# Designed miniproteins, single chains: the designs that were tried, part 5

Each design is a single chain, and the fold is of that chain. pLDDT is the mean over its residues in the fold that is shown.

## One batch from the design tools (miniprotein)

Design m149
Fold by ESMFold2-Fast:
Structure m149 (fold): chain A 96 residues (1-96)
Amino acid sequence: KKTELGLRLIALSLRAIGDLWEAEQAGNEEKVELYRKVIELVRKIGRLLDSGKITPEEAEELIDLVGEALRNIDDPVKAESLLEQIEKRIKEIEKK
């Protein structure tokens, strides 16, 4: 599971970086901010997974939420809400 989750995080990061570049070319500042936040959160999840502070089950939940945020990127309010939920969950895990 850990290796599979790590590969999923890498895939999400690469996708978000590509989509960020497209958003920058389009001059879509709102999407640029959302993709930058996605990249930041994916990196945080990866560090928690690598350090063993997060369980594979918790990591899978957060990865699924990142995927949901990306699927809803054209709805900025929904995407931002999902990203805030992910950040809050990460902070709860870090507090342990």
Scores: mean pLDDT 84

Design m150
Fold by ESMFold2-Fast:
Parts: sequence; structure tokens; C-alpha cells
Structure m150 (fold): chain A 60 residues (1-60)
Amino acid sequence: MLEELAEKHGVPVQVLEDLRKGAEGWGVEITDEELDRSLRVAKETSEPGKAGARAIAAAL
């Protein structure tokens, strides 16, 4: 569930929803597992929003 991932990683749910919707516009489905992995990596870079964008790009 996106809300659980958002709380787990300290990211607003709306950010994850926007990322998923963007990917759907490209015909891509991003799994919760992929988001979870990308958000973990993002924490090491101190920019969760950028990691979310990278997750989309990697899934494309």
C-alpha cells in the first residue's frame, strides 16, 4: 500500500501517487517493491523526491 511505503520512508503519499500516475501515462506499472527499493536508495542521497523520479525512469 502506498501509504505504508510513504510512512516507512518518510515521503508524502501524494508524491508516490503522482509518480505512479505519471508512469501510467507512459504505459508503465511501477510495483510497490520497486518503489520500496528506490526509496531506500534515496535515503542515502537525502533526496527522496529525486529517487522517486529515478524509480520511474528505471521502470521505463
Scores: mean pLDDT 67

Design m151
Fold by ESMFold2-Fast:
Structure m151 (fold): chain A 78 residues (1-78)
Amino acid sequence: TEEVLARVLELRARLAEALEAGDEAAAERVREELVRLFSQLPREVQEALLEGARAEAAAHPDDEFARRLAAALEAALA
């Protein structure tokens, strides 16, 4: 669980770097890695991470990444 959280935080940092560089293709690859990692987790962990992503999107409504990530994780659980 902690290792997964550390990986998610590292991927978020890499996404921030890609966005600062204007590299949308790199940003999209990071989103895909996050969704893949999420899909391999147990259901209870997936639900906890989805709630965290929803909270992040609610706290930062202008953050397109946060909104897209929450939507992608929700779709993966459907």
Scores: mean pLDDT 73

Design m152
Fold by ESMFold2-Fast:
Structure m152 (fold): chain A 72 residues (1-72)
Amino acid sequence: DEWEKKGKELGKLDKEYRENPSQETLEKIHELVREIRAEVEADRAAQGSLLPSPETREKLRKLVKAYREEVK
């Protein structure tokens, strides 16, 4: 699951940044967040809606859950 993997990766980067703050880790976090936002905006635009599709919302829910589990 690509979106769960992204959420878990974001959580790992967040933990890494907290323990050893570095510009490299911060840039990786920014890049990953930018990629996620771009996919959500593309889906929203394709539908002509302010909200992403139910499929993309489910993917976001999985991503957020994976992120929250990882940062604990």
Scores: mean pLDDT 80

Design m153
Fold by ESMFold2-Fast:
Structure m153 (fold): chain A 82 residues (1-82)
Amino acid sequence: SPEPSFDELVARLQEVAGEFLSDPRASEEQRREALELLRELEKQLQELGDKYVETGDPEYLKKAKELIKETLERLEKLLEEI
């Protein structure tokens, strides 16, 4: 499939985040920005997960996937700046 799975998106997120946080060229400020993005993502994913458990509505899983994609794009852009 041309669309990545949820597991593939999570794996890519971990790879990109790890690459950014391990790059010695990244400043403390850039690392803080990346970590803040990841913390906000974790919070929103928890809220969406809780709603999915409460309702059984697959729309919350779709929103979670879209949120991971958006966070990946933002992290990749930050990585290009170092």
Scores: mean pLDDT 82

Design m154
Fold by ESMFold2-Fast:
Structure m154 (fold): chain A 55 residues (1-55)
Amino acid sequence: MPSPEELLREMMELGALAVGYATKYVTTGDEKDKEKADEYIEKELEVQKELQKKL
């Protein structure tokens, strides 16, 4: 099982990707960029829930 530190790192990486795609969506208006941002936000939330279970 991943450690709390590993989960925190993964959560930060996913959050950075979500922000990147959200920023791209604001610039391009491309719904695919919004879908990617939403996907990474959901993955970050899943990792956050896993981290909370281990604290």
Scores: mean pLDDT 81

Design m155
Fold by ESMFold2-Fast:
Structure m155 (fold): chain A 106 residues (1-106)
Amino acid sequence: DRERALKARTDLNYTISSANTNVDTSSNNVLKAAESSLEEGENMSRSLNDTLSSQNGRIQAARDEAARADPANAAKYSQQTNTAIQQMSDRVQTTISEAKKLASSK
C-alpha cells in the first residue's frame, strides 16, 4: 500500500525531527543547570542521557514500522535512523563536555 508506505516515511521523518527537538531542549537545560552549579549540571546531564535513550527508542520503533510498511526501502530507513541517532549522541556528548567546562569555571 503506497499510502501506508508514505505515512510511515512521514512518521519516521517527524519522529526524528521531534526527537532532535526534545534532545536539544534537554541539552539547553543541562547548560543552564551547569551555569548554576556542578551538582545541578551533573543531575541534568543524567536526565539528558535518559532523554537520548528514550528518543532513540522512539526513532527505532518508527524505523521498524517504516520497514514493515515499505520493505523495499528498509535499508535506507536503517541508514537514516543510524545517522540520526549517531548525530544526536554526538551532540549530547558535546553538551555534557561543555557543561563540565562551565561548572569547572566556577
Scores: mean pLDDT 88

Design m157
Fold by ESMFold2-Fast:
Structure m157 (fold): chain A 75 residues (1-75)
Amino acid sequence: MEEAEELEKKGKEAFSQGNYKEAADWYLRAGDIYEEEGDKEKAVKFYENAASAYLQAGDLEGAREAVRKAREILK
């Protein structure tokens, strides 16, 4: 939990600075940790945040991967 919360804070900080690619990478990692912990709701939320940030950064492949991870949790 603490590690995922730290990554969330880093993602928000990077996003506020306009570093969307970095923010997306932090959000994606937070989602991965929440998924490992079984917190599916938070994992989906952070994968969606990562996808949005990747799109803002122009990283279409990163956005697609984040969306894929979110959808995989919902099965």
Scores: mean pLDDT 83

Design m158
Fold by ESMFold2-Fast:
Structure m158 (fold): chain A 119 residues (1-119)
Amino acid sequence: MSLKELYDRFEKELETASVEEAKELFKRFLEEVSKILIEKFPQVREAVEEFKEKVIELLENFDPANAAATRKELVRVVAEFVDKLRAKVKDPEKLAELEAALSMVVEAFGAVFEKALAA
């Protein structure tokens, strides 16, 4: 399955999901994206696994009263992951593909976050 097909499926399922269902949908999406990235770019496996763990922790510990803190930490986690990708991958086309996948993960997290804030 392509990254776009995974994202399109996530967006469709998110429309009718509760906040808790949305969190589980995001975890599934992140796991599937991570598997694709690791299979295609084995050199970034450790960075992807660490990023996945940190993003899931942010999602599970999310408190709507502390939304600003969650946003700040997400920016930090994303920046750290980008630095690790750039250290491991020197091919500009491969980096662009990894950064495009990261953008989809960040947008998916944002959608769940907005749904939680609206509840």
Scores: mean pLDDT 85

Design m159
Fold by ESMFold2-Fast:
Structure m159 (fold): chain A 68 residues (1-68)
Amino acid sequence: ESKKASLASGLYILGVGYFTEGELLRRRAEELRKQPELEEEARELERKGEEAYELGKKYLEEGKKIAE
């Protein structure tokens, strides 16, 4: 297996990991939003989830470029 394929695989794994983290954080925030006293904590988790999504997207795009 080439260095290019190994790097693309690694970036894909990182991207999927961050996407999964973003999804989990967003779902957790939705659960917390059901409690009015936890609304601020929910907003913070939503923000972190969005950041994880953007990072995941970046790694997936980089891996896709290398895999081409």
Scores: mean pLDDT 79

Design m160
Fold by ESMFold2-Fast:
Structure m160 (fold): chain A 56 residues (1-56)
Amino acid sequence: MQQASDLGVLGAQAMRNGDYRTASRLYDQASRLASSTDPDVSRYAQRMGDRARQLA
């Protein structure tokens, strides 16, 4: 079971490893999970997911 913060950490790790496809998926999941509880975290995750897609 993953929380939005855990998915964000895994997304950042995937970005550092150059695995941009995995990073985009993890950030998209983090954004959805955070959307009802923390809109700022959701927006940040959405931006990082977009960035990962551009680099993939």
Scores: mean pLDDT 77

Design m161
Fold by ESMFold2-Fast:
Structure m161 (fold): chain A 55 residues (1-55)
Amino acid sequence: FEAMRKYADLPPRIRELAVLDEEYERVKKGLESLNDQEGIEEADRLYAERKARLE
């Protein structure tokens, strides 16, 4: 995973947050291209939960 390698030198929490952000953007863009509104809503919810745990 390219994002993991890019952020390997950062503290674990910061690295996890950066990777999460990149994964979320990629997933959301894919779901938008598929017109999957339910998937977008679920992705938004999961991203918010995970981000709150890391912050």
Scores: mean pLDDT 73

Design m162
Fold by ESMFold2-Fast:
Structure m162 (fold): chain A 67 residues (1-67)
Amino acid sequence: REAALEGARRGIEAAGRDGGAATAGWHGVQSLEAGDEEAARRALEEGIRVSTNPEAREALARALEAL
């Protein structure tokens, strides 16, 4: 849980100008804090799919792996 949260927050930070990755990371954080692992997984998978920033993709992928 903590590793997934940290990965999602790092994805948001690394996204910078990549709004898709930032939005997905934010949804991942909210879902994890709410205890909805399935919603978090979907949000992180979407962020990985739409992200054009390799650092953001890697951080979101690590968050997904930590679920």
Scores: mean pLDDT 75

Design m163
Fold by ESMFold2-Fast:
Structure m163 (fold): chain A 66 residues (1-66)
Amino acid sequence: MAPVAGARATPEKRAVLDAVAAELRREAARLAATVPDEELPAAVQALVEAARARLAEAVAAIDAAA
């Protein structure tokens, strides 16, 4: 078994990324069914910004706790 330096936080960060990706897929499907086509790009951009902010917060919290 090969040791990998600095990999301890990687599974936690990956879990956050996977969770956000799954949430984005579910929300995109909801938007496609609910939001008018002319408003869909703005709604998608808002979702992407919210996901980006959450990822930054989660990564910062993991790094601060390490």
Scores: mean pLDDT 69

Design m164
Fold by ESMFold2-Fast:
Structure m164 (fold): chain A 75 residues (1-75)
Amino acid sequence: MKLEDLTEEQKKIVEEAAQKGLDAIRAGKSLPEAVQLAIDTAEKLAKEKGLSNEEIDIVVQKTAELVAAGWEALK
């Protein structure tokens, strides 16, 4: 699924969670630590918004992909 195929709410969660991961990388955290932080943030936000388990899985997956892509761009 492309990022544009997500709902507006799912996109906001993914963007916020991915930004947390990228900020952690800039602060000197490893990529695995940053990805885990972003995943934890995405899951928490999605649960707070009442998303289904299927939607949470999509949001978590897309968040991890964005953090990894952002890491490659920061090299």
Scores: mean pLDDT 80

Design m165
Fold by ESMFold2-Fast:
Structure m165 (fold): chain A 60 residues (1-60)
Amino acid sequence: HMLTREQRIRVLKLAEEVPVEEASKLLIEMSKDIKDGKMTPEEAVEKFEEKVRELKARRA
């Protein structure tokens, strides 16, 4: 996988904050963005964090 250990830990912790279905969708999107060269791993992780933050804010 293309993520650093620190990036993987961050993503996993963020994924715990949302429903598993939503987390799965975001993880797939992140993986595709990195694989297709659309985003760097860092940019993809930032996008994942932003999406989790948005979902968390709407459910709180």
Scores: mean pLDDT 77

Design m166
Fold by ESMFold2-Fast:
Structure m166 (fold): chain A 94 residues (1-94)
Amino acid sequence: LEEAEEKLKEGEEAFKAGKYEEAAKYFDEAYRLAKEVDPRLAARALLNRGKALEKLGKYEEAKKYYEKAIELAEGLESAIVALEAAVNIAVLNK
């Protein structure tokens, strides 16, 4: 958990700095660390990875990560992550 939270934070800091490839890498690490132990953190990592991929112009890949975040968030009854991912997918489809 602590390691996954640290990677999520590192990814968010890289994203704020405009280092989107580095951010996507940290978010992938956070997801892999969290997926079996903290599904909410894993869903947040998937959502943030999608956002980083979108900034890199990888819209098709970003959409896939947003879809994964929605699927995981729905299983957790977590409306916030699902709503953010759904809004981002809607923007990409316009």
Scores: mean pLDDT 78

Design m167
Fold by ESMFold2-Fast:
Structure m167 (fold): chain A 76 residues (1-76)
Amino acid sequence: KRLDAEVALALLLIYGAIAVNSLKRQGKLEEADKIEKLTDEKVAEMERLIAQGRYDEAIRLANEGIEEIKKLVEKA
């Protein structure tokens, strides 16, 4: 269960990094900053939840974060 949460955290980090780098290459710096901040905030909360043993909540937060990043990329 903890491993699933750690994998979800890694996927959120990877997805956020790819989105940020893609937008920066396109010159969309403001949009890249929004995704970077969102990713950092979700990662910090996930790390807190994982430390508390709240693995299912951490996984849900990762899925929500990825979906929100997708929407921001579409609007960029």
Scores: mean pLDDT 84

Design m168
Fold by ESMFold2-Fast:
Structure m168 (fold): chain A 71 residues (1-71)
Amino acid sequence: GAADLERARQALVEKAKELAPDSKKETMIKLAEQAVDARLAGDLDASRKYTEELAKIAGVKPEELAVEPPP
């Protein structure tokens, strides 16, 4: 549900903060929020694009930032 997606957003934002260099924390937090907001809106293509951009900045694989909503 929406509450589960909100928890997923918080988890992704936390991970972005851990991986982000100080100069890019705000940008990475914004991308993490946009990725989850796009998923909540049903725009999976936009969500993937934001997640890939976040992963590129963080220097990790997009799969490591993938947040699976609980069943």
Scores: mean pLDDT 72

Design m169
Fold by ESMFold2-Fast:
Structure m169 (fold): chain A 60 residues (1-60)
Amino acid sequence: MEVVLSREVEPTDEAIERAKEELLREAEERGLEPRAIGVTPVTRADGTPANLVSVLAASP
């Protein structure tokens, strides 16, 4: 079973790195194997720019 873990963060390298670490840790704690990591620029509902950090993970 594949799942996508994602988090919207500020468009800074520090926020992206932190989100990647948190999502990878969550996948590991759930016993999931990370397959891909993506960072996509998005616009929040209030019009502010953000990045969507996503980890595609699956059962081993």
Scores: mean pLDDT 81

Design m170
Fold by ESMFold2-Fast:
Structure m170 (fold): chain A 116 residues (1-116)
Amino acid sequence: AAAERERLLELHRALLAAQAGGDRGAVLETSAEGRLVALYELGYDPHLGRLALSVLPGDDAEAAVEELVDAAKLDEAAARLRTLLENEALYDPELKAAARATIDQAAAYGKALLAA
């Protein structure tokens, strides 16, 4: 419990530091176990929800995440991610809910960026 909380806080600090520095990808490459623990214990957070999407297997998931901000592919990318998420046996219902919220938020953010 205490050791898991410490690892979670270190992951969160690293994510915030990487986001400020523009290298979030390096933090998202941390252990899958650490990412899943962060989502499970802290609940939904836009940054932590992104971690759930980053652990979905295969090139299709990575491509779909990148396409969430593409004007031509936004809705298609969101639909693909929802399908991949629902087929992910590793995720419990709370992790799936956090990831779904992240897909919805990312799609909304992408639409706002494209409208600006």
Scores: mean pLDDT 51

Design m171
Fold by ESMFold2-Fast:
Structure m171 (fold): chain A 65 residues (1-65)
Amino acid sequence: MSQETLDAAIAEAERMLKQGKTVDEIVEELKRKFGLSETQARFAVSAAYQRLLAEEDKPDDTGVM
């Protein structure tokens, strides 16, 4: 429900995508780990693709809030 949870789910989805998981597989993992709805999990996977494509100059120091 929190955007913080969704952001964390996006990061996890990135790892799954790198492992060659399908959207459906990742959705199930996100639902289990973060308690997301199917819609929320699918959104997180989509956002993960965007992040992976944009992670060209992402500094390690950016993650700390």
Scores: mean pLDDT 73

Design m172
Fold by ESMFold2-Fast:
Structure m172 (fold): chain A 65 residues (1-65)
Amino acid sequence: SLEEARRIGVLFAEAIALGERTKRPLSDEEMEEVKKRLENEYGIKVTDEELEQIRALAEAVASLL
Protein backbone atom coordinates (compact mmCIF):
# COMPACT_ATOMS: atom_id res chain seq x y z
CA SER A 1 0.00 0.00 0.00
CA LEU A 2 2.79 2.49 0.88
CA GLU A 3 4.86 1.21 -2.06
CA GLU A 4 1.75 1.49 -4.27
CA ALA A 5 1.21 5.09 -3.08
CA ARG A 6 4.85 5.92 -3.85
CA ARG A 7 4.57 4.41 -7.33
CA ILE A 8 1.35 6.28 -8.12
CA GLY A 9 2.82 9.54 -6.78
CA VAL A 10 5.91 9.26 -9.00
CA LEU A 11 3.83 8.45 -12.10
CA PHE A 12 1.46 11.39 -11.46
CA ALA A 13 4.33 13.84 -10.83
CA GLU A 14 6.16 12.70 -13.99
CA ALA A 15 3.00 12.94 -16.13
CA ILE A 16 2.25 16.48 -14.88
CA ALA A 17 5.86 17.60 -15.42
CA LEU A 18 5.86 16.02 -18.91
CA GLY A 19 2.67 17.90 -19.84
CA GLU A 20 4.09 21.19 -18.53
CA ARG A 21 7.31 20.73 -20.55
CA THR A 22 5.89 19.58 -23.91
CA LYS A 23 2.50 21.41 -24.06
CA ARG A 24 1.46 19.25 -27.04
CA PRO A 25 0.41 15.68 -27.96
CA LEU A 26 3.18 13.13 -27.43
CA SER A 27 4.53 10.67 -30.01
CA ASP A 28 4.96 6.92 -29.41
CA GLU A 29 8.74 7.40 -29.58
CA GLU A 30 8.62 10.06 -26.83
CA MET A 31 6.51 7.75 -24.64
CA GLU A 32 9.04 4.92 -25.09
CA GLU A 33 11.74 7.34 -23.83
CA VAL A 34 9.52 8.17 -20.81
CA LYS A 35 9.12 4.43 -20.10
CA LYS A 36 12.91 3.89 -20.20
CA ARG A 37 13.52 6.93 -17.98
CA LEU A 38 11.03 5.70 -15.34
CA GLU A 39 12.80 2.31 -15.30
CA ASN A 40 16.32 3.81 -15.18
CA GLU A 41 15.77 6.70 -12.72
CA TYR A 42 13.06 5.30 -10.40
CA GLY A 43 13.24 1.54 -10.94
CA ILE A 44 9.57 1.61 -11.96
CA LYS A 45 8.35 -0.74 -14.68
CA VAL A 46 5.12 0.39 -16.34
CA THR A 47 2.66 -1.60 -18.44
CA ASP A 48 1.53 -0.39 -21.87
CA GLU A 49 -1.84 0.50 -20.28
CA GLU A 50 -0.14 2.59 -17.57
CA LEU A 51 2.06 4.27 -20.19
CA GLU A 52 -1.07 5.31 -22.13
CA GLN A 53 -2.58 6.66 -18.88
CA ILE A 54 0.60 8.73 -18.35
CA ARG A 55 0.29 10.05 -21.92
CA ALA A 56 -3.39 10.91 -21.43
CA LEU A 57 -2.69 12.81 -18.19
CA ALA A 58 0.31 14.65 -19.70
CA GLU A 59 -1.77 15.65 -22.76
CA ALA A 60 -4.64 16.81 -20.51
CA VAL A 61 -2.19 18.96 -18.49
CA ALA A 62 -0.69 20.34 -21.74
CA SER A 63 -4.18 21.26 -23.05
CA LEU A 64 -4.87 23.31 -19.88
CA LEU A 65 -1.66 25.37 -20.23
Scores: mean pLDDT 78

Design m173
Fold by ESMFold2-Fast:
Structure m173 (fold): chain A 119 residues (1-119)
Amino acid sequence: MDKEIEEILKEIVELLKPAMAKLPSSTSYPQEVLDRLRALFEEANASGDREKIYLAVLELIEVAVELIVKYGKLSKEELEKLAELMERLAEIFEKMGLEEAAEKARELAEKLREKAKEL
């Protein structure tokens, strides 16, 4: 199961990495968002709680996607593929008993599909 999560996360990174490289050099996120993300990763690392680690990773993915979409660097097909990957993660998290992470992944999948419909 952990290897399946790792493979899905790698596929997400491969989709986002070239899009992030196309962002303007002046691209920045609000400091409040960066501070919140930092706090989540610090809490996840300190707790050793597997679900908190995955929740922090999902939050990072959401922040990255929102930034890339804002600059028009993701296609409809890429957003639909990301939504499918989020649903696969949710199924794995649910089988692992990580209900909060599963719920967050499904919420992200729905949000990604809604954005894809706007493109």
Scores: mean pLDDT 76

Design m174
Fold by ESMFold2-Fast:
Structure m174 (fold): chain A 78 residues (1-78)
Amino acid sequence: MPESFETLIGEPLREAERLIERYEETKRPEDAERARELLEEAREILELAKRQLPEETIEELEKRIEELEKRLEELEKS
């Protein structure tokens, strides 16, 4: 069960990262919008999984989400 939460969070994070990278290259608004949706999904999954995952894993995932959100926001301001 805990491992399946890691997979569920990992998939939207990887997809969001790819879309952010694509948005950096192409500036297509749809890529930025989809990345934002995936980051929101990852946050929702993380919130549900907080009691099932080790504290270290939670901290790592939270940091990754924050880094991607910051990167996307910086690109959207440009």
Scores: mean pLDDT 78

Design m175
Fold by ESMFold2-Fast:
Structure m175 (fold): chain A 62 residues (1-62)
Amino acid sequence: SMDLEGAKKLAESFLEKGKEAEAAGNLEEAKRYFRTAGGIYQAIGDATGDEKYYELAEEALK
């Protein structure tokens, strides 16, 4: 079972990979990474009830 800090680091890692893929012109790969990061943030929001994680999920999906 992943703790909150582990989940945050995982989401941040996928955001980084998404930005790297986007910079390389790999837009479909970037979209998949951003979608994964958004899903992790949404799951953290659901688990904690903290509104900021829903905001992070929304930002990841833009």
Scores: mean pLDDT 86

Design m176
Fold by ESMFold2-Fast:
Structure m176 (fold): chain A 96 residues (1-96)
Amino acid sequence: MEERIRELAREIEEAGKAYVEAKAAGDEEAYKEALKRLMEAFDELLSLAPPEKRPQLAATLVAMLLRAEAALEEGDVEAALEAIREGARRLEEIAL
C-alpha cells in the first residue's frame, strides 16, 4: 500500500506539471488530458486512504490547483510548478 501511495503521488505531480505546462502553452487538448490523468490518480489515492482522511486530501488537492491557477494568471509558471510539487508532497504525507 505505501509503495502504491508514493507512485500515485508521483503520478499526480507529473500530471499536475503537464497540466501547468500545457495551460501556459495554450494547448487546450493537452491540459484537459493532463487534468484527467491527475484526477484519475487522485481518485485512486482517495480509494486507498482511510475515509477520515479523504476530506483533508480533497481540500489539499483543491488548494494545490487554486495556487497553480493563481500563479498561471500572473504568468509565473515556476510558481505554478512549485505549487504542484508541494501539493503532491502534502497529499503523500496525508495518505500515508
Scores: mean pLDDT 86

Design m177
Fold by ESMFold2-Fast:
Structure m177 (fold): chain A 65 residues (1-65)
Amino acid sequence: SMSEIQELRDKADELRRQAGELVREARRHAEEGDSETSKKLLSQATDKSNQAIQLLTQAHQLEQS
């Protein structure tokens, strides 16, 4: 249904926003010399981006059905 597809897209958009915020936070830590925290935040951002891609793929598959 369009509602289910939209819910997946909305969730993916939220995950992408969270990933973007983590990248910005990682940059601040890197600028302050905290490379360890920066790397951890970038890893978390990558995980959220990958989750968003999976949800968008699922939404696309539902649209084709």
Scores: mean pLDDT 90

Design m178
Fold by ESMFold2-Fast:
Structure m178 (fold): chain A 106 residues (1-106)
Amino acid sequence: SAARDAAVQALREAIRHLVEALELGKKYGVSDEALKEIQRAIDLAAEGLRAVQDGDYPRAAELFRKAIEEARKAAELSKDNPEMVEHLRRAAELFEQAAKLLEQAA
């Protein structure tokens, strides 16, 4: 469906932003807590993508909303690194878009 395709596109872009934030965090030597929260967001997004592939849109939306919370927590822990905060904020916006599209398709 068009909604599914749009959600998958937003999800792939969100994961790209999380991976870039993780790489920047390792380069800048941010806290292990911040890196762990980014990794949690990546893991939740991967589980959500599997839920989308299985047609379980309500579960996928729930997992993406959990990924948003982990990304926001990581952004707060990384506030001294504005480039990381921008990637984490952008990831959260894209997960919100994906969740809304899937909730409308369910």
Scores: mean pLDDT 88

Design m179
Fold by ESMFold2-Fast:
Structure m179 (fold): chain A 80 residues (1-80)
Amino acid sequence: SAAEEFEERAREVAEEGDEVAEKVKKLYDEGNKAGLPLVEKALEKVAEAGKALDAGNVEEAVELIEKALELLKEALKAAE
């Protein structure tokens, strides 16, 4: 069902978020700033997701966090 698919997406986002957060922290600890503009864009998407949650738009919030994760993955790739 759509609800089960949404629940799965939310779980995947949470799990990936933890892994990506550790990698971003390591990037900053190493002084590698190549991905900073993409990290800033990701933070904008996280802020938009927070506003969507405040409005009760949970599905939109998950989509915005998924977009933020993609930007963070691009930031990590730019640092390679």
Scores: mean pLDDT 73

Design m180
Fold by ESMFold2-Fast:
Structure m180 (fold): chain A 60 residues (1-60)
Amino acid sequence: SKEEIEKAIEKAKDELVRSLLLMEYGLYNAIARETGNPEEAYKEALESIKKILEKFGEKI
């Protein structure tokens, strides 16, 4: 959900990592609008954000 994504982004302590996550979230917002399928877009967004956080040693 959007709330889960936003909470995951807020947990990022590094400002550059947080900026990267915000950009990723913005891209999936655009995908949701273009496809008309926000549920699938935000599911994919959450998985992508989790992978980014894991890569940088962050927990969600």
Scores: mean pLDDT 75

Design m181
Fold by ESMFold2-Fast:
Structure m181 (fold): chain A 74 residues (1-74)
Amino acid sequence: SAARRAEADALVEQARRALRAGDFETALRLAREALSLDPENVEGWALRAFALHALGRHEEARRDAERALALLEA
C-alpha cells in the first residue's frame, strides 16, 4: 500500500541519519524495519548493506548490495 511505502521511506531517512551519526546497529535495525514494509525499497537494501559492511558482516553486506542492484535492473 502507499501508506506502507511512505512508512518505509520515513524509516530509510532515519536509517540514513543513524549512519551519518556512526550508529550502525540502529541503522541496520531501521533498514530491516523499512524492508519488512517495502521489500522492493532499493535504498533500504543499500543502507542495510552499508551498515552490515561497517559492522564487519561482509558476506551479508554483499548479498544485500546484490539485491539492491537487482532491483535497479528490474
Scores: mean pLDDT 89

Design m184
Fold by ESMFold2-Fast:
Structure m184 (fold): chain A 85 residues (1-85)
Amino acid sequence: AEKLLEEARRLVEEAERLIKEGEEAEKQGDLEKAAELFRDASVKYYEAARLLREGGASPEEVKRVLQKSLEAGLKASKLYKKLAE
């Protein structure tokens, strides 16, 4: 259980870094890089939420991390849509 929670924490930290890098890429006008970084962050948040659930974290904590995954995924989706235009 402790190892799952530690891995989940690492994935959240990695996802937070990817979000910051994605926001910086977006500010620089690199929309393709920003979309990829937000997509990678979304995947890491989702895996973190899964590990939190398996490790016995509260349902509220799992839901918060899942919401971050969805938010990052939506940011990526919007940028990919803009790039396809």
Scores: mean pLDDT 88

Design m185
Fold by ESMFold2-Fast:
Structure m185 (fold): chain A 66 residues (1-66)
Amino acid sequence: RAEELFEEGRRALEEGRYEEAVRHLTEAIRLDPRFSEAWAALSEALERAGDLERAREARELSERAA
């Protein structure tokens, strides 16, 4: 479920697979939009992938969910 997708996203992020991390974390958030840790991880993955605008948006949503 959302937690499993979050773990897959975190793993992909640690391995430098930023596009895969974004995909997994986006699915985790789709299942649980209040998952603040998933929003924070998505922000990091988007920054590392070079999508600074979406990273900023994800960061704001992470702070609201917390």
Scores: mean pLDDT 80

